# Ledger of designs, part 71: designed miniproteins, single chains, continued (5)

Each design is a single chain, and the fold is of that chain. pLDDT is the mean over its residues in the fold that is shown.

## One batch from the design tools (miniprotein)

Design m18461
Fold by ESMFold2-Fast:
Parts: structure tokens; sequence; C-alpha cells
Structure m18461 (fold): chain A 100 residues (1-100)
């Protein structure tokens, strides 16, 4: 489970880097870059959802305190919180669960 979380994080970081690299050409009206960026954004969305689902399962298995912490992080994301800050806090939570 924790190894799968790390794999999903690495895939998400790659998808986000791909989006960032494609954005200037896409904004300049390159049709191939626009299509590639749309595909990378869709992949990022799927990876974000899978990562959140897995983090939720890990938190639930770790106990009520971690489940509550996960729910608070999910609420911050819903209210327009910084995704990078939430992901860093999810990483920290998963590291704490692994050490138990």
Amino acid sequence: MIEEFRRLLEELERARAEVAALTPASQAGDPEATRAEAEALFRELLLRNRLLDLAGELAKEAGPEYEKRFEELLKELREGGDFDEVIERLKKMVEEIEKK
C-alpha cells in the first residue's frame, strides 16, 4: 500500500511536470501541444483521485485520528487550498503511518 502511494506520487509529479512543460506552447496555439497538455491534465486528474483514495484507505486503517486528519486535508482542497501543501501534508501523514 505505502509503496503504491509512493509510485502514484512519482507518476503525479511527472504528469505535473509534463503539463508545466507543455503550457507555453499550448497557450501559443500549437494544436499538438494543446492536445498533449489536455492528455497530461486528464492523467494528472486520475492520479490525484487515485492518490487521495489510497491516502484515505491508509488513514482509515491507521485509526480515527488519521482518518480525521485526512478529512481535514480533503476539506482544505475543496475550499481552494494549495494542492502542493496538501500533498506534502499527505506525504507526512503516510510517513507517520509507516513508522508505526
Scores: mean pLDDT 80

Design m18462
Fold by ESMFold2-Fast:
Structure m18462 (fold): chain A 100 residues (1-100)
Amino acid sequence: MSTKEIADLLLEKAEEGLEEIKKEIKDEKSREVIEKGLEEMKKLIEENKDTWSAEEMTEILVEGLELLGDNLEKLGDEEAAKKVYELAEEIRKLAEELIK
């Protein structure tokens, strides 16, 4: 699988997971934080996917999701934060399988 194909799959998985988490969130501020975090991650991956390795793109997505979880914790949305951290672990595991 090419680096670009891996980037696209990891980003699609992250986007799908965040959209599902967002559907379960009642707090508007938590939804805004998720939307902003996703847009920032998409921008970083799109700007760098021709330059970065699959490992580097995985690190950016995982770190971006972990930072998003931290921001949700600061808002008091511990349940949303937990789900985002779980998504970060899923992305890490998927990347390990794809980068073999």
Scores: mean pLDDT 82

Design m18463
Fold by ESMFold2-Fast:
Structure m18463 (fold): chain A 81 residues (1-81)
Amino acid sequence: MEELVREGVEEVLRRVPDLSEEQREAVEEGFRTALELKEQGVSQEFAIGAALAVAESRVEFSEEQRRAIEEALRRMLEKFE
């Protein structure tokens, strides 16, 4: 789980390297939430929505950052079978 979270965060940083430490931590929490929900059998779209809600509840993201996070979440969840 933590390795997939780390890979997902690194994917976001490759697309939007201007993430603050607080934004990075919020993204990590969102990615963990998505993986836990996916493991429980929740749909990919619901897991992505929940992860974004968790991340955005703590810090603000630009539209570009939000899009990068969503794309990285989709890729991570597709690898988690």
Scores: mean pLDDT 80

Design m18464
Fold by ESMFold2-Fast:
Structure m18464 (fold): chain A 62 residues (1-62)
Amino acid sequence: TVTEKTLLPDETMARMLQSVLKHTKPDSSNNEVTKLYDSQGKELDPSEPLDSSQPIKIVTTK
């Protein structure tokens, strides 16, 4: 099952999402994968800053 959400983050929200990505790790117990995509559908790198003017798509696969 795939669940997706789209957000338009402001500067504060972008910072929080970036922090979440940096602390998220694969958990074999959960078998769940969450990925973030930019406005062009490219997967976001947890180490890269987010642009507060761009919508962020959150996709969770289980």
Scores: mean pLDDT 62

Design m18465
Fold by ESMFold2-Fast:
Structure m18465 (fold): chain A 50 residues (1-50)
Amino acid sequence: EVNAVIEKYRKETNFNDEDNIRFLKARDFNIDETKIMMHSAVTNMGMDKP
C-alpha cells in the first residue's frame, strides 16, 4: 500500500531518489506516519493533517 503511494509520488513529483528516501527515513519507515506524510506530498504539500 505505501509502495503504491511512493511510486505515484515519484511519478508526479520531480524529486530524486534521495529526497524520496528522506521522507521514509524521517518517519523511520512507520507505515502510519509515512502514509500521512506521503499523502500530504501527493496533494502538493496541502495538509499534514488529512
Scores: mean pLDDT 57

Design m18466
Fold by ESMFold2-Fast:
Structure m18466 (fold): chain A 60 residues (1-60)
Amino acid sequence: SPLEQAIAQLEADRKALEKELAEFRKTYDPTDPFQQIVLNLLEIALETTRGLIERLREKL
């Protein structure tokens, strides 16, 4: 179904974001304000993606 396909894509995106965040944190410079913004945006994107997956799964 389109809903199951959407959930599958979001799960893939979540895994990719988790990997990207983990790699970013290895080289993250806490004194760089641009990198602080990027870190916050990645964390927001991951939280939003997790929330969307939960909401869509409730509709299955």
Scores: mean pLDDT 86

Design m18467
Fold by ESMFold2-Fast:
Structure m18467 (fold): chain A 64 residues (1-64)
Amino acid sequence: SFREILERLRAEVEASTYGTEEQKQEALDFIDEALANLDKMSVEQQVGAILRGIGLLLDMELSG
């Protein structure tokens, strides 16, 4: 499910040793907000949230 994907992304962000504290907090805050609003989102919005979450994790990995 999209919830399980976002929860896995959250765990990967939290476990990451890359990026700044600011990047990590931005990613966690975004994913937590997406998880809180998931039931009110369209499928397109849920997919968009997953892609943004991946982008934030990649930004941490590539900028460090």
Scores: mean pLDDT 83

Design m18468
Fold by ESMFold2-Fast:
Structure m18468 (fold): chain A 70 residues (1-70)
Amino acid sequence: KKKEEFLKQAELEVLETALDIAERTMKKGDLRSAARAVLATLGRPPFELTDEQAQELLDYLRKKYEELKK
């Protein structure tokens, strides 16, 4: 009955937390560190990113969050 709602809510909360961490890190002007912090929050292995790749990753995650909250 409510399992799908709980799973969707859990995914939203993980993405919200990851994006919040990224936003706080970006206040220091370090886009790459923000992207790496997000990857760590999502349980993915860290890797070296260019500023362009870091921005693309953050944009991708924001889009995913918006899709899930529908």
Scores: mean pLDDT 72

Design m18469
Fold by ESMFold2-Fast:
Structure m18469 (fold): chain A 85 residues (1-85)
Amino acid sequence: MAKLEQGQQVVRDLEAHYKSEGYEVKSAEATADGTASVEVTNADGKSIKIEITVHDDRVDLKVSNDLPVAAGNKKNDASASTTRA
């Protein structure tokens, strides 16, 4: 089976799964070299990017629950007070 077809199958399955869980699919693509990606956003405003790599023997999925900023660090924790009055 071609890697593109396997990637498309996984993308379709992930779209259906996340859509059923209340996520909205923002993008979904698969390439002939066995690489694919799906980006979804849930009702809580969280974005998840799923990177798919199709191997001859298996499919590998990388799920990111909170995309890192270009700075390479997670978001700042506490930089300012919440209450001032």
Scores: mean pLDDT 68

Design m18470
Fold by ESMFold2-Fast:
Structure m18470 (fold): chain A 71 residues (1-71)
Amino acid sequence: VEAVLSMTTEELEEHFLALAEANPELATPEEVRERFERELEELRETLLPGASREEVYAFLDELKARERAAL
């Protein structure tokens, strides 16, 4: 769990893309990308309206770093 919290949002996306590539019957890499983009847009709209994708990723990375420090 700590290891997951230490990963960046971009690294998590790459991890799930690799997992989809290894398990094509579960999801395609394109479907994984679409899910990430959709969730990112929802978070942006709800928590950081008007922020760029990079800014949302940075915000999530900061939250993960704070949670990891609290553990």
Scores: mean pLDDT 67

Design m18471
Fold by ESMFold2-Fast:
Structure m18471 (fold): chain A 69 residues (1-69)
Amino acid sequence: DKAKTVTADNINQAIDDLGRRAREYGLPLPKFKGTVTNDPKNQQEAVESVKKAIEEMERRIRELKERLE
């Protein structure tokens, strides 16, 4: 929370949160875990993948919530 720079820990936590949401809504789990390293390229790709996955997940969750209610 206090870091302004995205770190591997921040990315892994975001992936964990995505996995938790996917489990709760029965959505396919994105397989990013274990790919995040200290390499800037690896972290940049992970950040972009996580952001895209969050956006896609939120879209799917919204549709599921409306369908479940």
Scores: mean pLDDT 64

Design m18472
Fold by ESMFold2-Fast:
Parts: C-alpha cells; sequence; structure tokens
Structure m18472 (fold): chain A 66 residues (1-66)
C-alpha cells in the first residue's frame, strides 16, 4: 500500500543511488514507516558497496507513495 523510496548521494563522487521498500498493511504505524526507510537506505548503501564505492552517503530525498 505504501512505497518508501530513498535517494542517497555519494559525497565523494556525487553519484545517486535509490533504495525502495514497501509496507502492505491495513493500518500503517510510524514504526513501520521508519523501518521501511531504514531498509531502503540499506538497499541504496548495498548498491554503492557493490560498485566498490565509499559508503559515505548523504540522504537527499525521501518519497512516500500511497
Amino acid sequence: KIKVKVTVRNKETGELYVGEDEIIASEITPFMILYAIQKAVEKARAQAEADGLSTDLEVVDIEIEI
């Protein structure tokens, strides 16, 4: 029902990475949103690590879609 999309920027290179997570529930709590944001950030960090880049990342955008 709710999709969380986090965009992070590598401070050294300026490259952008996007992580996404979804919440599917009849009732959404603040904890569920926070957890989804954390998972999305972890996914973006994993992409940077896979590219052999520094994990010195800055969160530049958080989008919540219903």
Scores: mean pLDDT 76

Design m18473
Fold by ESMFold2-Fast:
Structure m18473 (fold): chain A 87 residues (1-87)
Amino acid sequence: LREAAARLGEAARDVRDELLAKLDAILKEAKEEISKIEDEELKKLALEAAEAMAAALRAAIEGRAEEAAEAYRKALEKGRELEELLE
């Protein structure tokens, strides 16, 4: 049973690492798209929003519920600022 528990723990770590790697790839792609924005204020706000959302997802994947909630709130705030700027 100890060996079964160890194998399950390793599988959980592998899944977490895979999700974190996928998140990093998505964030990199998002940053590349954001880098094409010509408006400096819009670009800065979009980068902050993307990073805040990535931080929320990373914290959630790692099981840090309080940090995930806080990062998600920050992402929503940046999203609202972005929406107002685009009006």
Scores: mean pLDDT 78

Design m18474
Fold by ESMFold2-Fast:
Structure m18474 (fold): chain A 91 residues (1-91)
Amino acid sequence: SALRQQYQALLAQADQAIANRDYQTASQLFLQASAVARQMSATNPDESQRWQGLSEGYEKAAEYASQGKFEESATSFTSTVLRSIGDELDS
């Protein structure tokens, strides 16, 4: 779906921003990924709790970045991405 492709593109862009140590851009991308995850939660009732959890993970990464806690921000983002990938391996 278009939302799924947008979600994956945002994750790739956020990872690149982290690699460049551009946490201002990374924070904006985390919030965009969180918003897409919320849309996925609303449109997939059987997976709504999972997508809500992912959305909250990206929001937390953005909060840490806004506080200058860049290590915690990167860790929260990576952990959330790994949770997202794990569910795709079961398909």
Scores: mean pLDDT 83

Design m18475
Fold by ESMFold2-Fast:
Structure m18475 (fold): chain A 84 residues (1-84)
Amino acid sequence: LSPRVKKAIEILKNASVETIKEALEKLNDVSYLRLMIAEKLGVEDLLTEVERVAKAIFDVLSYGGLEEAIKALDPEKAELLREF
């Protein structure tokens, strides 16, 4: 499991269920380019909480972290990720 995925799982653990739901609903509307630029410049703190959570979801889904995230998160959060 990559350090990127471990960091993403910790972000999801600390996020509210409501924020995760909002991030999932807006996932296709979030600019991946904007999120990657923020990471490269070290300014992820300037992102909204929803954008940071959306990036964490993307990292989990894209880098093979889905099963580990499901095991690490509470049941309600895990179920949200199982759908997408």
Scores: mean pLDDT 78

Design m18476
Fold by ESMFold2-Fast:
Structure m18476 (fold): chain A 92 residues (1-92)
Amino acid sequence: MAALDDALAELERAGGIVIARGETDPRAAARAAAEAVERHGLSSVLLLGVRGDRVVGHRVVTDPSVEALEAAARRLLEETGADAVTVVGIPG
């Protein structure tokens, strides 16, 4: 499993946009992601499940709805045992 800061550095180098770090509320993560998709014309959102400083799982979401993003974030936390979600936007 990658350290979060190392993973974010690689994603930003590839053109990714860090939207939110360490979001413990799936709804807050989903809202931040959906707002960024609309503002920046993003093609997809990458959700990183983080435990401490480590990435323990990820999901790519192409549906920009708050409902789909919240469901994906909640599932990621449940399946991985992550403490929080970090949100990265992928430009279109």
Scores: mean pLDDT 82

Design m18477
Fold by ESMFold2-Fast:
Structure m18477 (fold): chain A 59 residues (1-59)
Amino acid sequence: SMAKAEEGSNRAGLAAAGGVARRDGELARQQAMKAAEESGTEEARKAAEIDAENAVRAA
């Protein structure tokens, strides 16, 4: 039963980590959009958005 209690605590930790990943994804997206606007390329912006979404989904 101790293992199950620790798994419950681990789930709370994973939920918190998901929030951090989401925030990091938003920051990365802002950086990529700035770079894409300087380059004038939409492909770089889309790639960064996909990477951010995959990171959040993996968390």
Scores: mean pLDDT 64

Design m18478
Fold by ESMFold2-Fast:
Structure m18478 (fold): chain A 81 residues (1-81)
Amino acid sequence: MASDAQVAAHLAALARHALAEVERLAREGKVTADQIRAARDSLLAYLRAQAATLSGEARARVEAVIAETGARLDEIIARAE
């Protein structure tokens, strides 16, 4: 079965993939700032819910990923406006 560390690694990979896709679509002019905000809110809510099921270092890792992903999505939103 997956350990907390493996779950945290998978959540970090999911966040990186989602961020890369949003950044690509924003560069191509295919999404609006409002659509990116909706995607950000949904992704961060999901990651926070998953972080709440973890403990110790794994939870701290996911909380760091949430902070970094949120900040980078906010930068993309600012560029898309």
Scores: mean pLDDT 84

Design m18479
Fold by ESMFold2-Fast:
Parts: structure tokens; C-alpha cells; sequence
Structure m18479 (fold): chain A 86 residues (1-86)
């Protein structure tokens, strides 16, 4: 799925291979295949395969806990990313 086609992740959906770059106010900044995304930190978690919370610099899953709007901050919006469901 193209990253520009992802408007909202639904609860239980996740994007794998998401790198946690930083926390910025009420947002998580994440990189997937060179595309930087901004997501509200109250709607999503960054977790590894065992559901342990990621630290900045780590790579894992961007997991939606609620309806999670996805904003593209930087990068090619036509890049294809995988969206999985738990």
C-alpha cells in the first residue's frame, strides 16, 4: 500500500519496520522506508515483536491502539509500505 493511501490506521493495525526517531510534543516521529511520519502518541504505540515499548533509535512496529491519523512529514508519498493486522 502506498504511504499516501494510509490516512488512518485502525485499532490493531500496524506498520512493521518502523524506526522510532523521536517524540515531539504530543506526537511520535517515525521513519518507514525513508518516509517520516507523525502520529499522535495517545493513539499508537511503538513496540517490538514481544510488545515491549521501543526507545528512540530502535526499530519495530507502529501499532494503532485507536484510530490513528498518519501524517507524512518528509519523503516520497508513493513509497509502498506494509500494513498488517494483529
Amino acid sequence: MKVSDIKTLKPGQYIPNAKFLKEEGDYLIVEVKGVKLRVPKDTAALVDENFNVLKPGETGNLLALADTPIEIVEGDPSVEVEVKTL
Scores: mean pLDDT 87

Design m18480
Fold by ESMFold2-Fast:
Structure m18480 (fold): chain A 81 residues (1-81)
Amino acid sequence: SDKTILSVLTSYLKSDDAKKLTDNEKSALEEIALFIQKEEPEKHPILLAIEAARILSLVLGKNPHANKDELVKEGIKIYKS
């Protein structure tokens, strides 16, 4: 696992822009970010964190009651589109 991505995400999640996420939403964000990092390993960690957060926001806007597995699955689908 890339600890740099997790460190950047932790810093991002403390920002007002990230708002207050549930533990399940934070866990889904981490899994989406790690998936993107594996697909684009040279992408800057900050841009990766922003992209993962934007994807999570899109999934939550469509399905605000999504569980962690649904958030990850739909997030990866959006990324691949």
Scores: mean pLDDT 78

Design m18481
Fold by ESMFold2-Fast:
Structure m18481 (fold): chain A 80 residues (1-80)
Amino acid sequence: MKELIEQAKEALERDEKEVLSDPRLTEEEKEEIKKEFEKAKEYIELAEKAESEEEAKEYLLKAIGYLRKAGEIAAKALEK
């Protein structure tokens, strides 16, 4: 579980840097995407602090959900 949490943290850091450096995205679009990344970060922190593997999995799945939402917002913005 800890290894998966670490991978999620690395993925979030990379994706956030890519989004924030993309000149095709507007400031407003970047703010919406950052909001989803912030939620993902919060759930990753909760997964790290979880006392059981079961709790960690639930929080990690929520974090992945928010990472997917960030990706969908970015994809939709770039589609136009």
Scores: mean pLDDT 81

Design m18482
Fold by ESMFold2-Fast:
Structure m18482 (fold): chain A 68 residues (1-68)
Amino acid sequence: MSEVQKRVLEHELTEVLRKAGLSEEQIKRVVEAALEAGATTKDELVEAARRAGLSEEQVEKIRELLES
């Protein structure tokens, strides 16, 4: 993944996670998991959130926000 793509992913994902009500620590964990996995699709980002230890409620909220 290019540096530009990483920056775009970090920015967009951070905004989505803030809207989902996550703490800065939780946001950092999800972003790190997404980058480690090379997540580029909405499904891959949702999987990264689960691996970061988020609750199913938070994962569903993130999925709904990514659908927009």
Scores: mean pLDDT 75

Design m18483
Fold by ESMFold2-Fast:
Structure m18483 (fold): chain A 105 residues (1-105)
Amino acid sequence: MEEKIRKLVEELVKALEDGDSEKAFKLLQELRKLGVSIDEVAEMIIELGKKKGKPELGQRLAEQLKVREYTAQKLREIGDLLQRKLELEKRGEDTSEVDEELRKL
């Protein structure tokens, strides 16, 4: 189990360095299925960077991973709320609840 997680993290680091967002996303989903959190993945990336003599690269990639995950989550939340608002407006219904949720983002 640990060796599989390590290999997935190594492939994720390579995908992030290559700018391959689609591959990085698939690898993150695989790690999530194995019960690994984004924080744990970020920590493993930092440790791999230290072992390879590139601690600054490891830190940078870990920060990019967290920012991308956070941005993707927020964009999805905004998209879902905007779709809900559009449906309420089409029905002439009150959008106050959705507008409040959008303000909190």
Scores: mean pLDDT 76

Design m18484
Fold by ESMFold2-Fast:
Structure m18484 (fold): chain A 103 residues (1-103)
Amino acid sequence: EEARRQELLAKLDEVFKKIEEISKKNNITAPPRETLKAAVERLLADPEHRPIVEAFIDELLKNPKLLIEISELLTTHSVDEVIAYLKEKGYEALAEFLRLVTG
């Protein structure tokens, strides 16, 4: 449903606004918004991936700093190492999202 897709993309835009505020306060480079939004749109094209996208956005809304942390980790660690780290911390939806985007 297009309305549901638009709702999820609006929530993602809210996450990016929070990340921009956190990045400005801490003098940190914000993750690439366009790349992540494109990945979300690709996954939302498949109805079976919608629950993972919803859970991923929910995890980011609860802790927007996670996206900054992951972006920094990906500069020095492999994708598999970052996925394992997220699973150990209990961020299962975020780990699965990263697997789907990069696999």
Scores: mean pLDDT 75

Design m18485
Fold by ESMFold2-Fast:
Structure m18485 (fold): chain A 98 residues (1-98)
Amino acid sequence: KVVYKTKVIVTLHSESQEKFDEVAERLKAYAERVPELRVEVDRETGKITLQGLTADHLTYGMLQAYRIAKEAGVKSVEFEGVDELGKKAVERALAILS
């Protein structure tokens, strides 16, 4: 049993459901290869929740979400940590992307 410690919410600013679905599918496929990363998709709100065993797994998950979203032509991507560990993971991801 894997214990996931924190969550990050990924918001995709895209008016296209097709682009959202492409990002969600590709990110889920990535998570299948990374047992320490869980991906949950909410199509109604256009949000993807990343849950990681460590801050590093969350950071890598956010970097993959960003790359996939940019390749799909998503206008912008926002990350929100829902707890202290998630906020630290967001800061790390943003520092790498800056």
Scores: mean pLDDT 79

Design m18486
Fold by ESMFold2-Fast:
Structure m18486 (fold): chain A 79 residues (1-79)
Amino acid sequence: GREERIKLIEKSIEYVRELLKKFKDKPVPAEDLARHLRKLIKAIYEGSPLEEILKIVKEIPNKTAALELLLGLLDQERR
């Protein structure tokens, strides 16, 4: 249900925040970043298992952009 989805998103945000503390900036093409972010959006909205969400998050090269996206999705789910 909605509560389980919100908890999944919150755990994903916490995971991204932990990765952000260990992040090392590397330049990446914007198109590659956008592709990874689209996969994450789709997985969250389709109710994928936490393991699949975390696998996609691990592949995202820009952790700051991923965190901002997840915060936006959480805000949308609260409305």
Scores: mean pLDDT 61

Design m18487
Fold by ESMFold2-Fast:
Structure m18487 (fold): chain A 94 residues (1-94)
Amino acid sequence: MLEEKIRKASLAAVSAAMFAEEETLRENLKKLGKELELEEEVVELIYEEVLKVHEEARRLGERAKNADPAEEEEIARELERLAEEVAKKVLEKL
């Protein structure tokens, strides 16, 4: 189902954005799009929406470097929240 693929791609993309610079993020998303068999247009929409939350994802990445198990759970919840926001905005444009 396209919606499920977009949700999976959004989660993976936001996760990548935690540690990746913009150029690396774009390459990661192109590879992910091929693996999930997403159309180029959908991959571009995911990339645009992930860039809007890139700073927030990057802050989660910094927190993750020294996180204990409880902090890892909090970071995971924030990551899922950002991914859901990205997925919703992409689905609204389709």
Scores: mean pLDDT 82

Design m18488
Fold by ESMFold2-Fast:
Structure m18488 (fold): chain A 91 residues (1-91)
Amino acid sequence: RVEEWREYLELFVESTVAALEALKDDPEAAARLARLALVALEEYARRGYPLELVKEAAERLARAVDRIAEETGSEALREQAERLRRLAEEL
């Protein structure tokens, strides 16, 4: 069922990015959401989701969070982007 996990992770990334964009005026809330997404991806990897798909999701989220960090100047968001990048590198 790799295709079902791909669809789920794609939806997860798209939904998370949309929520992060909606929270641009509250960078602390956006950082908390980014951390929640990181924890979720770590859990998916631990539970046996295809690591390549989790890696792709982490890379996509890292790029989105990094962009919002640049736009908002939020150090907390920049830290979450770095953590997402590290997760992707370790997978």
Scores: mean pLDDT 85

Design m18489
Fold by ESMFold2-Fast:
Structure m18489 (fold): chain A 92 residues (1-92)
Amino acid sequence: SMEEAKKAFEEFVEELRNLIAEMAKKLGDISIDELDKVPKELLEEFKKKLEELLKKAKEVSKLPLSEEEKEKLETFIKDIEETLKYIDSLLK
């Protein structure tokens, strides 16, 4: 249902917000583009959390979301995928 879809979307956004807040606390003012300055072990931890969040986002994308929610979710998915590619380039 649309109500269940909205709740799933809101839960995903809260999890993303919490991960960003956790990253900010551990990294200080380091932007995503400056992840090369982050300890490898911490990058591996964030990669794992981003991969789980991406899986959840893809499941939420199968639900009957509003057009605005669909657009926002697609943007979040792309941002997470690009961040994961960048982290992978730093870990190799």
Scores: mean pLDDT 81

Design m18490
Fold by ESMFold2-Fast:
Structure m18490 (fold): chain A 97 residues (1-97)
Amino acid sequence: SLQDQLKKLQEQLAKLTEERNKILDEIKKIDPKAPSRMTAVSIRGMADGLSYDQILDLQRQELLKMGIPQDLVDKLVSIQKQIAALKRQIAELQAQL
């Protein structure tokens, strides 16, 4: 059913959100200003009419400039793309209910 599919996607979203939070905690240990810098980049990018993928690339570049290791940045970008895709699938299924 659509409701069963929705529940499975919500469970996947919860797991990915937990994994993202663990990566963010590692990043915060390196630079506690990183989350606020990512938010500032997102706000600026949205104001400039940038796509989500363009905003993610700018956030990636900002974190690298802050000295965050590339492996952590790449993991964060990857998981954020997966979360965004799941959120879109959830919204599409909810629109059918």
Scores: mean pLDDT 88

Design m18491
Fold by ESMFold2-Fast:
Structure m18491 (fold): chain A 57 residues (1-57)
Amino acid sequence: MDLSAVAADPELRRVYLALIETGGDLEATAQRLGLSVEKVRELVERIKAAAGDLPFL
């Protein structure tokens, strides 16, 4: 998995780190970041497009 593109985007990097901390829980990640679950799901799709499938999702 190439995370370089995710690490270069501060928003994607923040969401990725929060997903690791929550074990892939989208609701807990949204609560932690002050975002909607819908927005977190959108950003997760962008991370998958940049880095491939996430092992904890």
Scores: mean pLDDT 75

Design m18492
Fold by ESMFold2-Fast:
Structure m18492 (fold): chain A 62 residues (1-62)
Amino acid sequence: MEEAQKKMGEISLETQKVIKELTAKADAGTPEERKAAEERKLQVAVDGAEESARILKEAREA
């Protein structure tokens, strides 16, 4: 459980970092690049949530 909590925290921090970088690229890019970056931000958030749920499930089974 403790290792799972640490990994979930790392995923949260990495997800926030990637979203910040994508936001900076969107602000500097074309309208098409901005739309792609916004879609990528949503996907990164969903992937992070799913990975955290997977880690919790594995920790409960261990």
Scores: mean pLDDT 78

Design m18493
Fold by ESMFold2-Fast:
Structure m18493 (fold): chain A 61 residues (1-61)
Amino acid sequence: SLDEKIDEISKKTGYPRELIKDVLEKVAKLEGEQREEAIDTLSKDLGIPKETIEKLVEEVK
């Protein structure tokens, strides 16, 4: 589930679950180029593959 994936990211990164969810929800509201840039930045900041972030953003919609 989405909650389980967020919990795993929280444990790996040290960021609170609420913060990760809030950021994903904000990225999900972006469109086109802006969303692509945000996903790339988040992938680099969290150390998580871009494809994984893209899937999480889709699930938050």
Scores: mean pLDDT 80

Design m18494
Fold by ESMFold2-Fast:
Structure m18494 (fold): chain A 77 residues (1-77)
Amino acid sequence: SHMKAAELLREAAREAAARGEAPEFVYALLQASDAAKDGMSAEEIKQGLRDAAASGLISEAQAERAIRLVEEAEREA
């Protein structure tokens, strides 16, 4: 469900913030959570993360980590 995927991504963002990870990475996870809640597909969310890395908003490594979290949330939802 979109709500379950959104909640898992929101929890991932909270845990990343608690670990002191980069604000832009935490923000990317929160945006992914909101997109999932709004019914956006996992493929669309992952493409948004790739676009964010291409534009320099997050690093390629941060995008890869966020994409893995999106894929995990999709499998668990």
Scores: mean pLDDT 88

Design m18495
Fold by ESMFold2-Fast:
Structure m18495 (fold): chain A 109 residues (1-109)
Amino acid sequence: SREEELIELVAAAIATLLKKAGVPVPSEEELRRIARRLVIEAHILVSFVRMMETVGMDEETIKRFEEKAIEEMKEWLKSNAPALSDEEIEEIIELVKNEDLEGLREMAK
């Protein structure tokens, strides 16, 4: 499925970045757990934003909600993969949110 493809690519991207940073890479099982949580949380966020837009909530309220959710995802990923830079974490979250398979493949090189 597309969801499983996203999970595999996110796991591969994280593994590649950690390897380049010269730190021990978690097991494939742990990387898949981290990736799965990010993919699920990104899907939930996108769904909530669409719902808020559909019911006519103001742009500023929606933006504040999205920014808080993204900040929480960043903090969680940093806690579970502290060797990742802030820039790498932000890029991973953006690529996952946008379901950018090609961008994730580039990060996994």
Scores: mean pLDDT 87

